# Ledger of designs, part 56: designed miniproteins, single chains, continued (5)

Each design is a single chain, and the fold is of that chain. pLDDT is the mean over its residues in the fold that is shown.

## One batch from the design tools (miniprotein)

Design m17933
Fold by ESMFold2-Fast:
Structure m17933 (fold): chain A 71 residues (1-71)
Amino acid sequence: KTYYAGRIITPAEAAGTATPEQLAEFEKNLPDIYRRAAEAAERTAPYSHPDVQPLLRKAAEKYRELAEKAR
């Protein structure tokens, strides 16, 4: 299994303060969090300025990759 997402988005992991149980629960919820973030970015992109739109599309793609890897 690939769980590097916990290292990216949980400050507790970086600080070493989270228990293994807490990290496992967070990792279970990470795919849903990432999918929702990707969907929000994609919905916002068409209504954003042209300079921001490519960044939002890149962010959405990254979030979808993180969601898959967090499974």
Scores: mean pLDDT 65

Design m17934
Fold by ESMFold2-Fast:
Structure m17934 (fold): chain A 119 residues (1-119)
Amino acid sequence: MIKLPQELLDAVKKALEEEDADVEGFFKTFEKITGFDLQKEIEIDGKKVDLSNAVRGFLIILSIYANLHKKDPEEYEFIINASIEEIKEKYKAYSEDTVEALYEIIYNFVKKYKEYVKK
């Protein structure tokens, strides 16, 4: 099992728990970037979900939320402009099972979004 950096986990938790933050805008941005229809039930089974676009969208949103554009502008520009294939290769190099860890995070994020839209 791979553990994500605590700072990223804290950023995700904060984004999902803040009622006065633009949580709707955050989820809408995720939908726009990934092409997911988060209003519908999404099954993350590797055939129906484009994990590459999901990973890219999630990283862009985390980068914005964590203020990466101010802390590391070069990394932020890479995430925004890189191809899906370049993002895959970069993140595979960081950890053997990084894709599986991101899958779990994206799945939990989608579950939280479904709870949000029911309210």
Scores: mean pLDDT 50

Design m17935
Fold by ESMFold2-Fast:
Parts: sequence; C-alpha cells; structure tokens
Structure m17935 (fold): chain A 77 residues (1-77)
Amino acid sequence: APSLQEQLQAQGAEIDRLLRQLSEAERAAVTAEFYARMDAVHQEAIDNNWSQQEVAEKVLAVMEETRARIEARIAAQ
C-alpha cells in the first residue's frame, strides 16, 4: 500500500491537475477555501496536541474532500 506521504503527494498532484480545468475565479475560490481549511487543521492540531501522523491523516481527508468537490464542479459544467 502507498505510504501516507505518497498519498498526500498523489492527491496534491491530482488537485493541481484538476484546478487547471476551472476558471480563474473558481480556482481562486477553491484555493482560498482549501488554505482556510488547512489553517483550521493546523490550529486544531496545536490545540489538541495531535501527532504528525494524525495531522497527515486529517490533511489527506481535506485533500480528498477538496478533490471530490473540484471533480463535481467540473462534471456540472
């Protein structure tokens, strides 16, 4: 099975590929939402003393959800 780090890298690459299919305005909005969610994960990790593994698992979940939302937006065009 791919490592958690390999999964994060693969999701990041796929998100970058999908973002290129969106308009500039849609890409800006999705990017802003993604970074806001990442900041929230980082803050929650500090507040709850999460391990690096727990942080990586939460980041992966955010990336997978972000990818699914971008795919849904592209399909709705």
Scores: mean pLDDT 84

Design m17936
Fold by ESMFold2-Fast:
Structure m17936 (fold): chain A 65 residues (1-65)
Amino acid sequence: SAVEEGRRLIAEAEENRRLIDEGIRKGREDGTQALPESAAEAAYREVERLRREGQELLRRAAEEL
């Protein structure tokens, strides 16, 4: 269903966000750049895209009769 698909996309976005944040944290602790800033920015943009797509699916499902 659109509700299940929307929730899955939002969950995927949240998980990817956590992985990016963890990678940046570990890079700082190890003194290495585990994720270059440009790559982190691109990854955060993709997370936001997935979140918006999931939310749009949930919105449309809520408006269906």
Scores: mean pLDDT 77

Design m17937
Fold by ESMFold2-Fast:
Structure m17937 (fold): chain A 76 residues (1-76)
Amino acid sequence: MEKEERIQRLVEEVAEWVHEHGSTELDPEMREKAAEAIRLTGELLGLPEEVLEELAAGVDSVEAVQEAVRRLAELY
């Protein structure tokens, strides 16, 4: 499915950027990509928009991304 392919590409881009730059703080472009991946994943899981926006809003670091992914897994 095209949405799953987009999620995978976004995750790979953010992971590659983190590995290359050695920073735990995401720049604005990487924050948007991580937030989009979280929103798309939650949409696939059938989560309500309100929950998706809450999970995506705080994604400014690698730790925040990991926490959002953990919460998505719990809500499924």
Scores: mean pLDDT 76

Design m17938
Fold by ESMFold2-Fast:
Structure m17938 (fold): chain A 72 residues (1-72)
Amino acid sequence: AEEKARALTEVAESLRGAPAEEVARAVEEKARSLGLSEEVIDAAGLLARLYAEGRVTAEQVRAALTTLIEAA
């Protein structure tokens, strides 16, 4: 869970300053490539969008994704 959450968070961080929609799509595509469920993919996209908008930190994204992946 932690490894996958870190990988998704790193994708969002690498696209810092890009439009929120682009960041969300890149994170969703990475989540899909990691074999995550559609529910987790959708949540990861939402978290990536909030991060791109400056509404959450990278640490908060990673923590939330770790919890969601472990619960799935």
Scores: mean pLDDT 82

Design m17939
Fold by ESMFold2-Fast:
Order: structure tokens, then C-alpha cells, then sequence
Structure m17939 (fold): chain A 76 residues (1-76)
């Protein structure tokens, strides 16, 4: 279970990074597909994590996404 949780967390971070890049480029079609994929990974994490652990991770992922989006957008 722990290995599966770590795998899903890595997938979520990769998808969040790609999503931020797509949003910054204005690639709405790609952004929508990445958001769907990220949503599915987060649903799986919610099933495997406690409510407290999921909330903590979701907060960390949101901070990561917002920071990445600002960094990429600033270069455009």
C-alpha cells in the first residue's frame, strides 16, 4: 500500500506540473485532459489515505501547482 501511495503522489505531481504548463500556454484542450487525469489519481489517493493525510497532501499539491504556474507564466 505505501508503495502504491508514493507512486500515485509522483503521478499527481507530474500531472500538476504538466497541467500548469498547459494552462500557462493557453492549451485548454490539453489542460482539460490533464485535469481529468489528475482528478482520477487524487480519487485513488483519497481511497488509500486517511482524511487528514489526504487533506495535507492536497494542500501541498495545490501550493506546488500555484508556484509552478506562476513561474511558467512569468516566463511568457
Amino acid sequence: MDEEIEKLKKEAEELAKKLAEAVARGDISTANELAKQLGEVLKKLKELLSEEEFEKYARELDEFFRRTLREVAAQL
Scores: mean pLDDT 83

Design m17940
Fold by ESMFold2-Fast:
Structure m17940 (fold): chain A 74 residues (1-74)
Amino acid sequence: SDSALQKGKAAGQAMAQALVAGDQDTAEGHRKAALSIADQNPEIRDQILAILDQQEAEGQRLAEQRRRERLERE
Protein backbone atom coordinates (compact mmCIF):
# COMPACT_ATOMS: atom_id res chain seq x y z
CA SER A 1 0.00 0.00 0.00
CA ASP A 2 2.88 2.40 0.78
CA SER A 3 4.33 1.72 -2.67
CA ALA A 4 0.94 2.44 -4.28
CA LEU A 5 0.61 5.72 -2.33
CA GLN A 6 4.13 6.75 -3.42
CA LYS A 7 3.25 6.03 -7.07
CA GLY A 8 0.06 8.07 -6.68
CA LYS A 9 2.03 10.98 -5.21
CA ALA A 10 4.58 10.77 -8.03
CA ALA A 11 1.81 10.80 -10.66
CA GLY A 12 0.18 13.81 -8.98
CA GLN A 13 3.49 15.69 -8.94
CA ALA A 14 4.12 14.83 -12.60
CA MET A 15 0.60 16.08 -13.44
CA ALA A 16 1.33 19.41 -11.68
CA GLN A 17 4.66 19.78 -13.55
CA ALA A 18 2.90 19.17 -16.88
CA LEU A 19 0.22 21.77 -15.98
CA VAL A 20 2.93 24.34 -15.18
CA ALA A 21 4.53 23.57 -18.57
CA GLY A 22 1.15 24.07 -20.31
CA ASP A 23 1.05 20.42 -21.45
CA GLN A 24 -2.59 19.49 -20.82
CA ASP A 25 -2.38 16.11 -22.61
CA THR A 26 0.57 14.95 -20.47
CA ALA A 27 -1.16 16.26 -17.33
CA GLU A 28 -4.32 14.27 -18.17
CA GLY A 29 -2.19 11.15 -18.72
CA HIS A 30 -0.65 11.46 -15.25
CA ARG A 31 -4.06 12.19 -13.72
CA LYS A 32 -5.49 9.01 -15.28
CA ALA A 33 -2.49 7.00 -14.00
CA ALA A 34 -3.10 8.26 -10.44
CA LEU A 35 -6.84 7.50 -10.71
CA SER A 36 -6.02 3.97 -11.92
CA ILE A 37 -3.84 3.49 -8.80
CA ALA A 38 -6.73 4.79 -6.65
CA ASP A 39 -9.18 2.35 -8.30
CA GLN A 40 -6.79 -0.58 -7.71
CA ASN A 41 -6.14 0.47 -4.06
CA PRO A 42 -9.51 1.51 -2.54
CA GLU A 43 -7.98 1.77 0.97
CA ILE A 44 -5.93 4.81 -0.16
CA ARG A 45 -8.35 6.16 -2.80
CA ASP A 46 -9.34 9.22 -0.76
CA GLN A 47 -5.68 10.04 -0.04
CA ILE A 48 -4.77 9.86 -3.75
CA LEU A 49 -7.81 12.00 -4.71
CA ALA A 50 -6.80 14.61 -2.11
CA ILE A 51 -3.23 14.64 -3.47
CA LEU A 52 -4.55 15.05 -7.04
CA ASP A 53 -6.81 17.95 -6.01
CA GLN A 54 -3.92 19.69 -4.21
CA GLN A 55 -1.41 19.13 -7.02
CA GLU A 56 -3.89 20.19 -9.75
CA ALA A 57 -4.77 23.41 -7.89
CA GLU A 58 -1.09 24.27 -7.34
CA GLY A 59 -0.14 23.42 -10.94
CA GLN A 60 -2.99 25.55 -12.33
CA ARG A 61 -2.09 28.45 -10.00
CA LEU A 62 1.57 28.42 -11.12
CA ALA A 63 0.60 28.06 -14.80
CA GLU A 64 -1.70 31.11 -14.54
CA GLN A 65 1.03 33.09 -12.75
CA ARG A 66 3.48 32.33 -15.59
CA ARG A 67 0.84 33.29 -18.17
CA ARG A 68 0.27 36.66 -16.43
CA GLU A 69 4.03 37.28 -16.23
CA ARG A 70 4.34 36.71 -20.00
CA LEU A 71 1.50 39.18 -20.70
CA GLU A 72 3.10 41.82 -18.40
CA ARG A 73 6.39 41.62 -20.37
CA GLU A 74 4.61 42.72 -23.58
Scores: mean pLDDT 85

Design m17941
Fold by ESMFold2-Fast:
Structure m17941 (fold): chain A 55 residues (1-55)
Amino acid sequence: SDLLNQAKQYGIKSLTNLGNSLGYLGNGDLQKALDYIDLAGEYGDKMNQLLKELS
């Protein structure tokens, strides 16, 4: 379904932003790391919400 594909894309965006956050943590840039962690969480929540609507 289109919603399942949207959930998958939100999951990919969550993982990508989490990867970016780890890069900034490795460089000691705490504020940018936190910003990307927050974005990863938001996309993860969107994925979970769509999956709950499909179950």
Scores: mean pLDDT 88

Design m17942
Fold by ESMFold2-Fast:
Structure m17942 (fold): chain A 100 residues (1-100)
Amino acid sequence: MEEAEKFAEEMQKKSEEWLKNPENRKKKEQLVEQNRAELAVFRERLTAAGLLASPDTPLTREVLDALSPEQRRALIDIGLEFAAERGEDPASYDGYRARR
C-alpha cells in the first residue's frame, strides 16, 4: 500500500471529526464492545482448534506467520464458518446471487 500513510491520516481525521458528535461517540462505544465480544468468541474457536495457545492470545502477524499451511487453511475455514454464523443465512437475504 504505497498510499497507506496518507489514507490512515485521512481516515483518522475523518474519524475524529465524526466523534465530535456525542451520539456518534455512543455508537462507536457500542460497536467497539460488540466487536470485542465477537473477537473473543472467534479466539475461543481458534483455541479449541489448537491454533492459539489461549483465547487471550492476540492475533498478531507473528502468531499467524508461525502457523503451518494446514493450520492457516483451518484458520480460514473457521473464519468463514464464524462469519456465516454471525451473518444471516444467505438464503434469507434478498440479492444473494450464489445459488446455495
Scores: mean pLDDT 65

Design m17943
Fold by ESMFold2-Fast:
Formats: sequence, structure tokens, C-alpha cells
Structure m17943 (fold): chain A 80 residues (1-80)
Amino acid sequence: MKVPKIDLSLPKGRQLALMEAEMAILLMAVKFSGYDPEEAKKILEEILKQGEEVFKDDPELVARLRAGYEDTLKAIDELS
């Protein structure tokens, strides 16, 4: 899988929602499509890094993204 390019012209809340949707799709791919959990974790880390850079001036958005990352990572680990 490839990390989609986030449209930086969108409001930051919409950008966060797209990143959260990408993480949810990744979890569903592991759970229902047999996608490799280790590759999914690498893509999750890339989404987190991208979001931390995009939201570097918005610590509350970074905190929300990190919480979503941690929840998704834990869910993938429970499937492994």
C-alpha cells in the first residue's frame, strides 16, 4: 500500500479526518483482506510522521492523530 497525498488546501480538521480514515482502512485491510500486519504498521508510522509535520503548530491535532495511531496499532497487534 502507498500513503496517499494529503491535500494541504483543506482545513486541518479535514486533513486529520483523512489521515484517520487511512488508518481505519489499513486496519480493515489487515482484518478482512489478510494484509501484512508489519507492512500496515510501517504505513501507520508514515501517516503519523506526515501528520506530525503537517500539524506541528497544532499540538491538540497531533494528540488526536497519535491516539488514533496507538489505538490502530494495538488493534493490529491483537490480530497478529
Scores: mean pLDDT 79

Design m17944
Fold by ESMFold2-Fast:
Structure m17944 (fold): chain A 74 residues (1-74)
Amino acid sequence: MELRDLELEEWLALIREHADDLELLRELADAAYERGLPEADRQRLLRAVAEARAPLVEAALAALPEVTERAPLK
């Protein structure tokens, strides 16, 4: 399966199925860059990755000492 030949919806499905697969997410990022996706489509992919990886990010942040009680916007 060639990631850069897949449609955006197929990439979103892969992100949801393989949220814990960092190598796949990196390959998807490379494929998106190679295809030169418009900003809206890139933001949609980034949001899907962020939501799929939220539990992993939360676990990583929980391993750090307390530096802030709330994440800033932007």
Scores: mean pLDDT 66

Design m17945
Fold by ESMFold2-Fast:
Structure m17945 (fold): chain A 90 residues (1-90)
Amino acid sequence: KEEVEKEIKKAEEKVKEFEKLAEEVLPKLSEEDQQIVKELVETVRLLFERTKKAVEHLVKEGDYEEALEVIKAFLKKIEEAEKRLKEIAA
């Protein structure tokens, strides 16, 4: 239970770090790339909202292991998004 709360908080911190990185990169990009990055940030935010709801449901059912797997899958997605952001910025 506490582990799930700790992991979801780490995911929230990762989202904030990703948003800050995107804000730093945006002024250096073309208008087209700026739009791609803004859509990427919105996608990450939406995915995090869905992840929180799924985790809350699983925790209520006592499925803590599945809740951790859902968070783990989200963390992989944010790593993919960060890689994509770095590719756009290169």
Scores: mean pLDDT 83

Design m17946
Fold by ESMFold2-Fast:
Structure m17946 (fold): chain A 95 residues (1-95)
Amino acid sequence: MEEEERKERESRRVSAYAAAEINYAGAQFMIEQAKKNPKNAKLWAEHAKLSAEGYRRNAEEYAALDPSRRDELLERAREVVKETEEFVKEIEEKV
């Protein structure tokens, strides 16, 4: 029972980490697409914001399962969300 619970936590931890990294890469990719595609910049920026928020949630889930990396992951999540929000604001000011 206790060892099965440990394996379940490890599985969830790995999944949360993978999801966080995918969302982080997605947010960065979408920001770059917004910069390269002015016609659809607002749409790409909004999707980047959703991916950054997804990263924050996945990072929080991972941090709950692995407290040793909590501060590192949560700080990275705050930075990604802030950068994405600032980018969305910049796009809105140009329209």
Scores: mean pLDDT 78

Design m17947
Fold by ESMFold2-Fast:
Structure m17947 (fold): chain A 97 residues (1-97)
Amino acid sequence: MKIFDDVVSTLQDVKDGTVSDPRVVAKQGTDGDNLVYVLYNPTDETIETTLFLPDGVGDTAKVTNLQTGQQSTVPVVDGKVDLTLGPHEILMVEVKR
């Protein structure tokens, strides 16, 4: 039992419209001062989607591919992050609050 020690265990459903493509499964949680989003592409196709962030977040998001461990930094522009999810890809997106 690690419901308080694991960020994944804190993940909740996002509000409607948090991602622009409704095929993307999204969950939201927290890690300290960071907002954490986990995005899943359940399809066999590459999906380009926008993640809509709440007001007051930082200007950059850290994106981690949970299957490969690869990390990148993407800009937050007007409260939005543009993301590309490959087939069956799982991304973790972290933004400072």
Scores: mean pLDDT 76

Design m17948
Fold by ESMFold2-Fast:
Structure m17948 (fold): chain A 66 residues (1-66)
Amino acid sequence: SEEFLNAVKLLPEDLKETASKLTVPNLKQLAQAYAYKVAGQEDKAQELLNSTSDPALKERITYLLE
């Protein structure tokens, strides 16, 4: 969605560096988690984290949501 694409552009500088090294599906999950966090939708962000199967991506999303 447009909101998702805008959230990718709004990622903090340290997360942008990490995001540039991710595959497109993993980048989408990271950006979606960030979008949920920024919107205050913590339950949805946590649900996305719980559905994440990639251990490295899961660790990054966990760190993002702290």
Scores: mean pLDDT 71

Design m17949
Fold by ESMFold2-Fast:
Structure m17949 (fold): chain A 89 residues (1-89)
Amino acid sequence: HMMKKKEEIKEKVEEFMKKREEGIVFDDKEREEIRKLLEEAKRLGLDEEVIQALERMVVQLDTADKLRAIGDEIDAELAKRQEEKRKLL
């Protein structure tokens, strides 16, 4: 059933690519599943194109997580600075 596993992984990759094109935000379970698919694709020796597509998705997920964390930090710092300015008045 090695051929079936490769096809199953390809189908899941295509499904996640389609959801991404539709602008659907992935939850933590879906992000973990994408990372697991990358590991399995590398282990099974899937086409380099499929592996590269999964790697790009993982990089974008990691970048989105970093941008979200930075955004939260900036918002917190801006709120703190506004509070300090109010104390000076």
Scores: mean pLDDT 74

Design m17950
Fold by ESMFold2-Fast:
Structure m17950 (fold): chain A 78 residues (1-78)
Amino acid sequence: KKEEVKELVVKLTNAVLNGDEKKAKEYIEKLASLIEDEESKKKVLEYGEEAIRASKEGDIEEAERHLGEVAREAGRSL
């Protein structure tokens, strides 16, 4: 579980920063499915979507901030 979560966070980060919206959404959904805490799951979905939006707008700093929030919430649930 921990190793799988770490792998998905890396894949999500790469997909978001490369502008691959389809893969980013897939990895967000997979990551959320591994989280048992409902509140952390909602936050991962929310921050993941915000990271994709920021990346699409060219705001890499905001995208990275939201990706950090995803990693923190995912890590907290382990």
Scores: mean pLDDT 82

Design m17951
Fold by ESMFold2-Fast:
Structure m17951 (fold): chain A 116 residues (1-116)
Amino acid sequence: MTRVTLPVSDAQAEAARRVSEETGIGVGVGSAELDLDAGRLTSTAYAVAPREDAERAAEAAKRTALENARVTVAELNAAGVRATLEVAAVEVELEDVSPEKVLARATVTSRVTLGA
């Protein structure tokens, strides 16, 4: 079982910055793990917001994790690896980081088909 953790790229950081600008919510790129044997990509992202903005934080984190998955596949294609992405599941967890703030953590699980 070989899992590869992919480093955060400038394109992934730019996508997160764009989500922050569009939503007004601070977002961060998490990990992207590619399981080549299973053909599975797991992408994570997080957002921190005031408690009253918890739903917006959850949506911003989900959007950032989805963009992370798409950017990862686009970078594989740019590197000459023909890859296609099918999103299988999107999940979000909310946790209290302070009385005033919530952390939203999103996990996107996708199927990745490589080559032909």
Scores: mean pLDDT 78

Design m17952
Fold by ESMFold2-Fast:
Structure m17952 (fold): chain A 71 residues (1-71)
Amino acid sequence: MVKEIEDAILRGSDLSTLQKIVEKIKSLEEIEEGLKKVDQLLATTPDPRQRQTAQTLKELLLKKKQELLKQ
């Protein structure tokens, strides 16, 4: 999971690809690991495309986290 998140950000993947990655996540632990990786990449990458992709993915992961916590 974390590797898919990293690769998607580094490639500047589109919204549909990011949504598909997030839909595969079934546990709160996977969401937390994904968020940790996204935050690390946001702190270290100077690339504007990668930063935009990371920010979008973070928003999708946070939304998924809220959905899992309500269950």
Scores: mean pLDDT 81

Design m17953
Fold by ESMFold2-Fast:
Structure m17953 (fold): chain A 94 residues (1-94)
Amino acid sequence: SAIDEAEKILKELYVLTSEAIDANDFEGALELVEQAKERLEEVLKDDPETREKVTKVMDEAIEKLKKAKTPEEALEIVKEMLKKLGEVLREHEK
């Protein structure tokens, strides 16, 4: 289902962004979040309400990541983003 595919994207995103942040590659972590956003918009194309909620959460995280100065700050931003996205997806779980 679209929700199952979205959850898989979020799990993969956490692993990849954690690796990038550990390598002090904040630009790479930002690119990974932006790419995941594009993939989630496609996966959720038939559910515009969920897509809009997901997009807003990810846009807020992207803006915060651009201002992050430490790996600890970047990781906390990613964790909070994933927590909020998980809540959005659970509201639409069957």
Scores: mean pLDDT 83

Design m17954
Fold by ESMFold2-Fast:
Structure m17954 (fold): chain A 89 residues (1-89)
Amino acid sequence: NTLKIKFPLKNEVVKGMKPSIESKDLSGFKNGTEVTNVTGASAFKGKLINIVPSDKGGVKAQLEVEEGTLKKGDTVKIGDKTFTVEFID
């Protein structure tokens, strides 16, 4: 699964940021669903917020970054699914 982060001019997000995100694989998740880094090398914690259904399938949302840093190519766990992070304009 792929998590697309709308953050032009950056390849990472850090604590306090609330970037827009989209993925076809986010269907069925609720506001407040925890996002954690799978790598274990750095603690990443975030939440899905402002989830809106997408006409292209899946959902649009924001990622509220609570702790740590998430970089392009990192893997995150959302619910029982694993996502590879991409940055898009």
Scores: mean pLDDT 74

Design m17955
Fold by ESMFold2-Fast:
Structure m17955 (fold): chain A 94 residues (1-94)
Amino acid sequence: SPIEETLNTLKANLDASRDDPRLLLGQVQFLLHAARELAADPRVSREDQLAFLEAALAELQRLIEHHADDPALVARLRGAAAELRALREELLAA
């Protein structure tokens, strides 16, 4: 699946940047951009859009847990998770 391949690439990039907060935040912004594009694409099924958002949220939660001792980074990761949840709510309402 092209969506699964995209998600796997994003997850690999997040993991590779996991211990560098600046690079990690850059990869998180790229994840948010990809999520917004996917959520706005009428060619992608709602099921696939929701599956991507749920997997992305799970990945952000792992990063939040990994960085639990860095409250500033956790706050920024929670902000990104809130944006993904908002996209998910918009898709469920449509």
Scores: mean pLDDT 87

Design m17956
Fold by ESMFold2-Fast:
Structure m17956 (fold): chain A 83 residues (1-83)
Amino acid sequence: MQTLSEAERQAAIDRILAQGGAAVEVSEEDGVVTATVWLLENGEPKTAVVRADAERVEVEGARTEVTERVIREAERVRELLAA
């Protein structure tokens, strides 16, 4: 598995964003689904972390249109985990 330093990770994110993209990474750990969002909004880098478990959805960081879409998906995941 590839382990990157924070500087190498930032450089990789910058390359993805320079191509006009948003990057979303999803992981699951111990019943918690975490989505990390990286994008550019008006030329500024924005980052958000969205976590969903059976009880709640927690959001940290910048709320952009991409982040709001991820939050809606996280609410659906929370409902599935609570079922």
Scores: mean pLDDT 68

Design m17957
Fold by ESMFold2-Fast:
Structure m17957 (fold): chain A 59 residues (1-59)
Amino acid sequence: AFTREQVLAALRYLGYKEPYAEIDAEYVLTGKTPDGYAQPSAEGKAALVALVEQALSQL
């Protein structure tokens, strides 16, 4: 399983900016977003997980 640090490194490598990198990292690890933040669409969820795995394979 990915660590929080690995997911954050992957999202930052992909050009995600704060606070979105940390929010999306929590979503990848726990399946939840903070109150007041929109949940990714079903398409966005699948794409986000795939991008994290691909970025980690490049790091």
Scores: mean pLDDT 74

Design m17958
Fold by ESMFold2-Fast:
Structure m17958 (fold): chain A 55 residues (1-55)
Amino acid sequence: LPPLTEEQKLKIVKAVNEALKDHDPLTAMEEAAKRLEGEDPELAQVVRDAIAANT
């Protein structure tokens, strides 16, 4: 996995933290991936791969 930039890490963290307000951790990661799909589909895929690895 190529190293993520600081900006990419912040985008993931913000999306997950927002989703965590209303969802459990696994659902929050899925919601974060959906939100990122429109802005950065590569980042959305990184989140989905992390979900798959933990499921």
Scores: mean pLDDT 75

Design m17959
Fold by ESMFold2-Fast:
Structure m17959 (fold): chain A 90 residues (1-90)
Amino acid sequence: MEEKIKKLLKELEELKEKYKDDPELVEIADSAIKALEFVLKYGTEEEKEKLIKEVEKLIELMKDENATKEELLEQLEKINELMTKVSEKL
C-alpha cells in the first residue's frame, strides 16, 4: 500500500515538473498530491485503495494527449469527493 502511494506521489511530482509551464495542470497534480497525503493520514485501508484507483486514472488522463481538461477536472472532482468523505468522519 504505502509503496504504491509513494510511486503515485513520485509520478505526480514528475508530471508537475513536465507541465510546469501549465499552471492548471500543475494545480490538478498538486490537488491530487494533497488528497493522497490527507487520506494517508486519516483514511482507512479501503479509502486509501479507492483513492489510489482514482489517482491512477487521473495520472493516465494526464499522460494522454487526447484527454480534455474537462475530463481531468471531472476525475479530480471524484478524488476530492473521496477526500471530503474521509474528512466528514473526523
Scores: mean pLDDT 81

Design m17960
Fold by ESMFold2-Fast:
Order: structure tokens, then sequence, then C-alpha cells
Structure m17960 (fold): chain A 129 residues (1-129)
């Protein structure tokens, strides 16, 4: 497992300790989004050089770090709501989880698009030499 992916899993596990229901849903959704993004990155890298693959993996690692920070922020917001102990805050907790999943999807999609654009730039430069 890559270091950046490990950090995402650690953040997801912390969320599961704070709220098991939201944490489990977010873990399943984010793990699927990461898998899909990795499959797309692998396809982009399939005809690339070793140097191209290193650059694309760096872009993907940066996206995973953004996802890690997003999960940590959501975890803190949910923790604060749970400490209030109000039943009315349950709907807000679930909304925070859903919004975080959607933002994680956007971060990973943007990362894949950046990788596609960078791969094209690197290949165009190689053809010019």
Amino acid sequence: MEEAERRVLEALEELRRVDPEVGERMKRAVEELIREARERLEEISKTGTYGERVVLEEIFSEALLKVTELIRRATEEIRELKERGSPEDREKIEQIGEEAIEEARKILEDGVKEAEEKAKQLRDLAQAR
C-alpha cells in the first residue's frame, strides 16, 4: 500500500471511531473512488516511460493528501456535533458525510484529469526531441 493511500485509510478509521455509520459509508465510497481513479491512472500510464509514471503517481499522491485532509476536517466537525449530544444534529452529521464523499469524488476526478493533461504534455515534449 502506498504511503498516501495509508494516510487516507488511517483518516477513515479515525472517522469510524467517531461515528461508525457515517465512517463505514465514507470508507466504502472513498475506497471505491480511489480504486476507480487508480484504474484510470494505470490506463494513462500503460504506454508511458518510467519517468512519466513517477510524475503521474506524484499527482495522484497529492490528490490523496487532499482527500485525507477533507476526511480529517469532516471527522472534527462530526466530533463537535456528537459532543453537543443533540438528536437534531444527527441529520447534520449525515449531511457532512455525504458532502465529504462528493468532495472526495471531485478531488480524485480533478487529479485524474491533471494526470491525463500532464501525460499528454510529457509525450508531446518527447516527440519534439
Scores: mean pLDDT 83

Design m17961
Fold by ESMFold2-Fast:
Structure m17961 (fold): chain A 55 residues (1-55)
Amino acid sequence: SMEAALAAAEARGLEYLPEIQEMNKWLDEHGDSATLDEQAAKSQEVAAKVRARRA
């Protein structure tokens, strides 16, 4: 589907962005201790930064 294709393209783009590298580092350091809500909040923060950069 088009939605799946867009999600895959976005995931690829996100993997190449320094903001996603920062998120992956944060998850490596805090993933085991962070709540699901904290992980969701961090993901939203990173996603907002990525969208702002691409806008």
Scores: mean pLDDT 64

Design m17962
Fold by ESMFold2-Fast:
Structure m17962 (fold): chain A 72 residues (1-72)
Amino acid sequence: SPMEERRRLIETARRVQEVLDSMPDDTSEEERLKAVEKVVEEHAREFDASPELVERMRRVGRDLLVDRLAQR
């Protein structure tokens, strides 16, 4: 359902922000990307997310990473 998809995207954003906040400021972009991808994959697996929803979750994670890197 659209509401369930929205909830999963919001939770994805929350978990991605938490993992990025936990990493040292000098963490490489590659290490940050791997951590974000891992969090997205683990969350998607918990809810048996459709391939389309997984792609949207990955986009949310990458957008948050790009935003965080722009603030450094």
Scores: mean pLDDT 84

Design m17963
Fold by ESMFold2-Fast:
Structure m17963 (fold): chain A 82 residues (1-82)
Amino acid sequence: MTLEDVVERLEKPVELYKAGKPEEAWRTAREILRQLGIEVPEDATPEELVARVFEILANLYRALGDTEKAEEYRKLAEEVRK
């Protein structure tokens, strides 16, 4: 799995969240994080899952050299936590 593949998979729950489908977004995020070997607590809140996905996307975009998207997702992660 390439970094680009991971980014595309994690952007799916972000798109669902932005489309106003939070329940579907959280289910998709949990499944993808599990497939990536990232443990998600059964009692994790939707906000914790969203912040985690945004943080991972920010780090991945930074690694790919897309600093604009990295900064966008970093800010989104901070907004969800507040």
Scores: mean pLDDT 77

Design m17964
Fold by ESMFold2-Fast:
Structure m17964 (fold): chain A 70 residues (1-70)
Amino acid sequence: MQYLVKAGGGRSAVVGGDTTLGDAVRASGGSPDGDKAGALIQDLATGETYAAVVPVDTTVEDAVANGTKA
């Protein structure tokens, strides 16, 4: 699956579910806060948006599964 990630950097990144949220945040022009990453994540298959704050090594897919629907 593909996800649109937006994390405070002024742009968005399209990534696969196996991408870590830390890497997705960096790709969006943001920066993780130490060992944690916070982002708005849109599932491009459903159009649903989720807010997640998780360890940087968490995959985008797992962050969506454990995130709060926005």
Scores: mean pLDDT 79

Design m17965
Fold by ESMFold2-Fast:
Structure m17965 (fold): chain A 82 residues (1-82)
Amino acid sequence: SLIDRANELIDQGEEAFKQGNYLEAAKLGQEALRLAMEAMQDPSSDVTRAIGTALRAIGVLTGAYIGAKKNGDKEAEEIAKE
């Protein structure tokens, strides 16, 4: 499901963030947020779980943005701010 895939990407993004790989964390968070938002538009999906997953993805993106900005990683900063 879209929610399961998004949660998998969030887990990978959190791991990348812990390793200081803010570019990878930003890319994974962006894709996870996109999938969670798609799940919210599907009436057969658990919208409450999709919202929770979107909030987790936003958390990863926020962390990646802050870390990238401090490290001067302009590519990761650009991806994470959207």
Scores: mean pLDDT 77

Design m17966
Fold by ESMFold2-Fast:
Structure m17966 (fold): chain A 60 residues (1-60)
Amino acid sequence: SSAALEEARRKLATLEAQLPSLTDPATIGAALRELEEMKAEFPELAEEIDRLIAELRALQ
């Protein structure tokens, strides 16, 4: 569980770092789906995930 949570945090950090370069709608859509899935699995990260979802939706 703790290892999975740390992996999820690394994925969030990677997605956040990629935000300025995300211009492809298919990639943005895939990232949104991944974030929704992560939010369901890791509710502890919900606040940070919701922030990234809002940023990605602003790009659409």
Scores: mean pLDDT 81

Design m17967
Fold by ESMFold2-Fast:
Formats: C-alpha cells, structure tokens, sequence
Structure m17967 (fold): chain A 60 residues (1-60)
C-alpha cells in the first residue's frame, strides 16, 4: 500500500532527524561539561548518530 509505505518512510526520516538533533545537542552540551559528563555525552551522540543512520537506511 503506497500510503502505508509513505507513512513508514516518513516516520523513519522523522526519527533520523530527531536523533541527528539529539546528537548535535549532546555535542553542544559536552563543550560545557566536566570531563566525565563530556565523555558520556559524546558516547551518547555517537549512538544517536548510528541510530539516525539506521533510520535513514530503513527509509531508503
């Protein structure tokens, strides 16, 4: 069903965009954080980037 496929694709693109935004926010917060918090935020950003890439691949 084209409508259902389009909705699923759009959902994956939206999730990818949300994870990309979350990654940017985490990296921005890491700049102002103590070393331990910074390392955790940078790790979180990398995981969000991986999830964004997976959702973009699922949308293709």
Amino acid sequence: APAAQAATRQAHLQLAADYEKASETMRKNAEKADPLTRDNLELGAKKSEELAAQHRAAAA
Scores: mean pLDDT 85

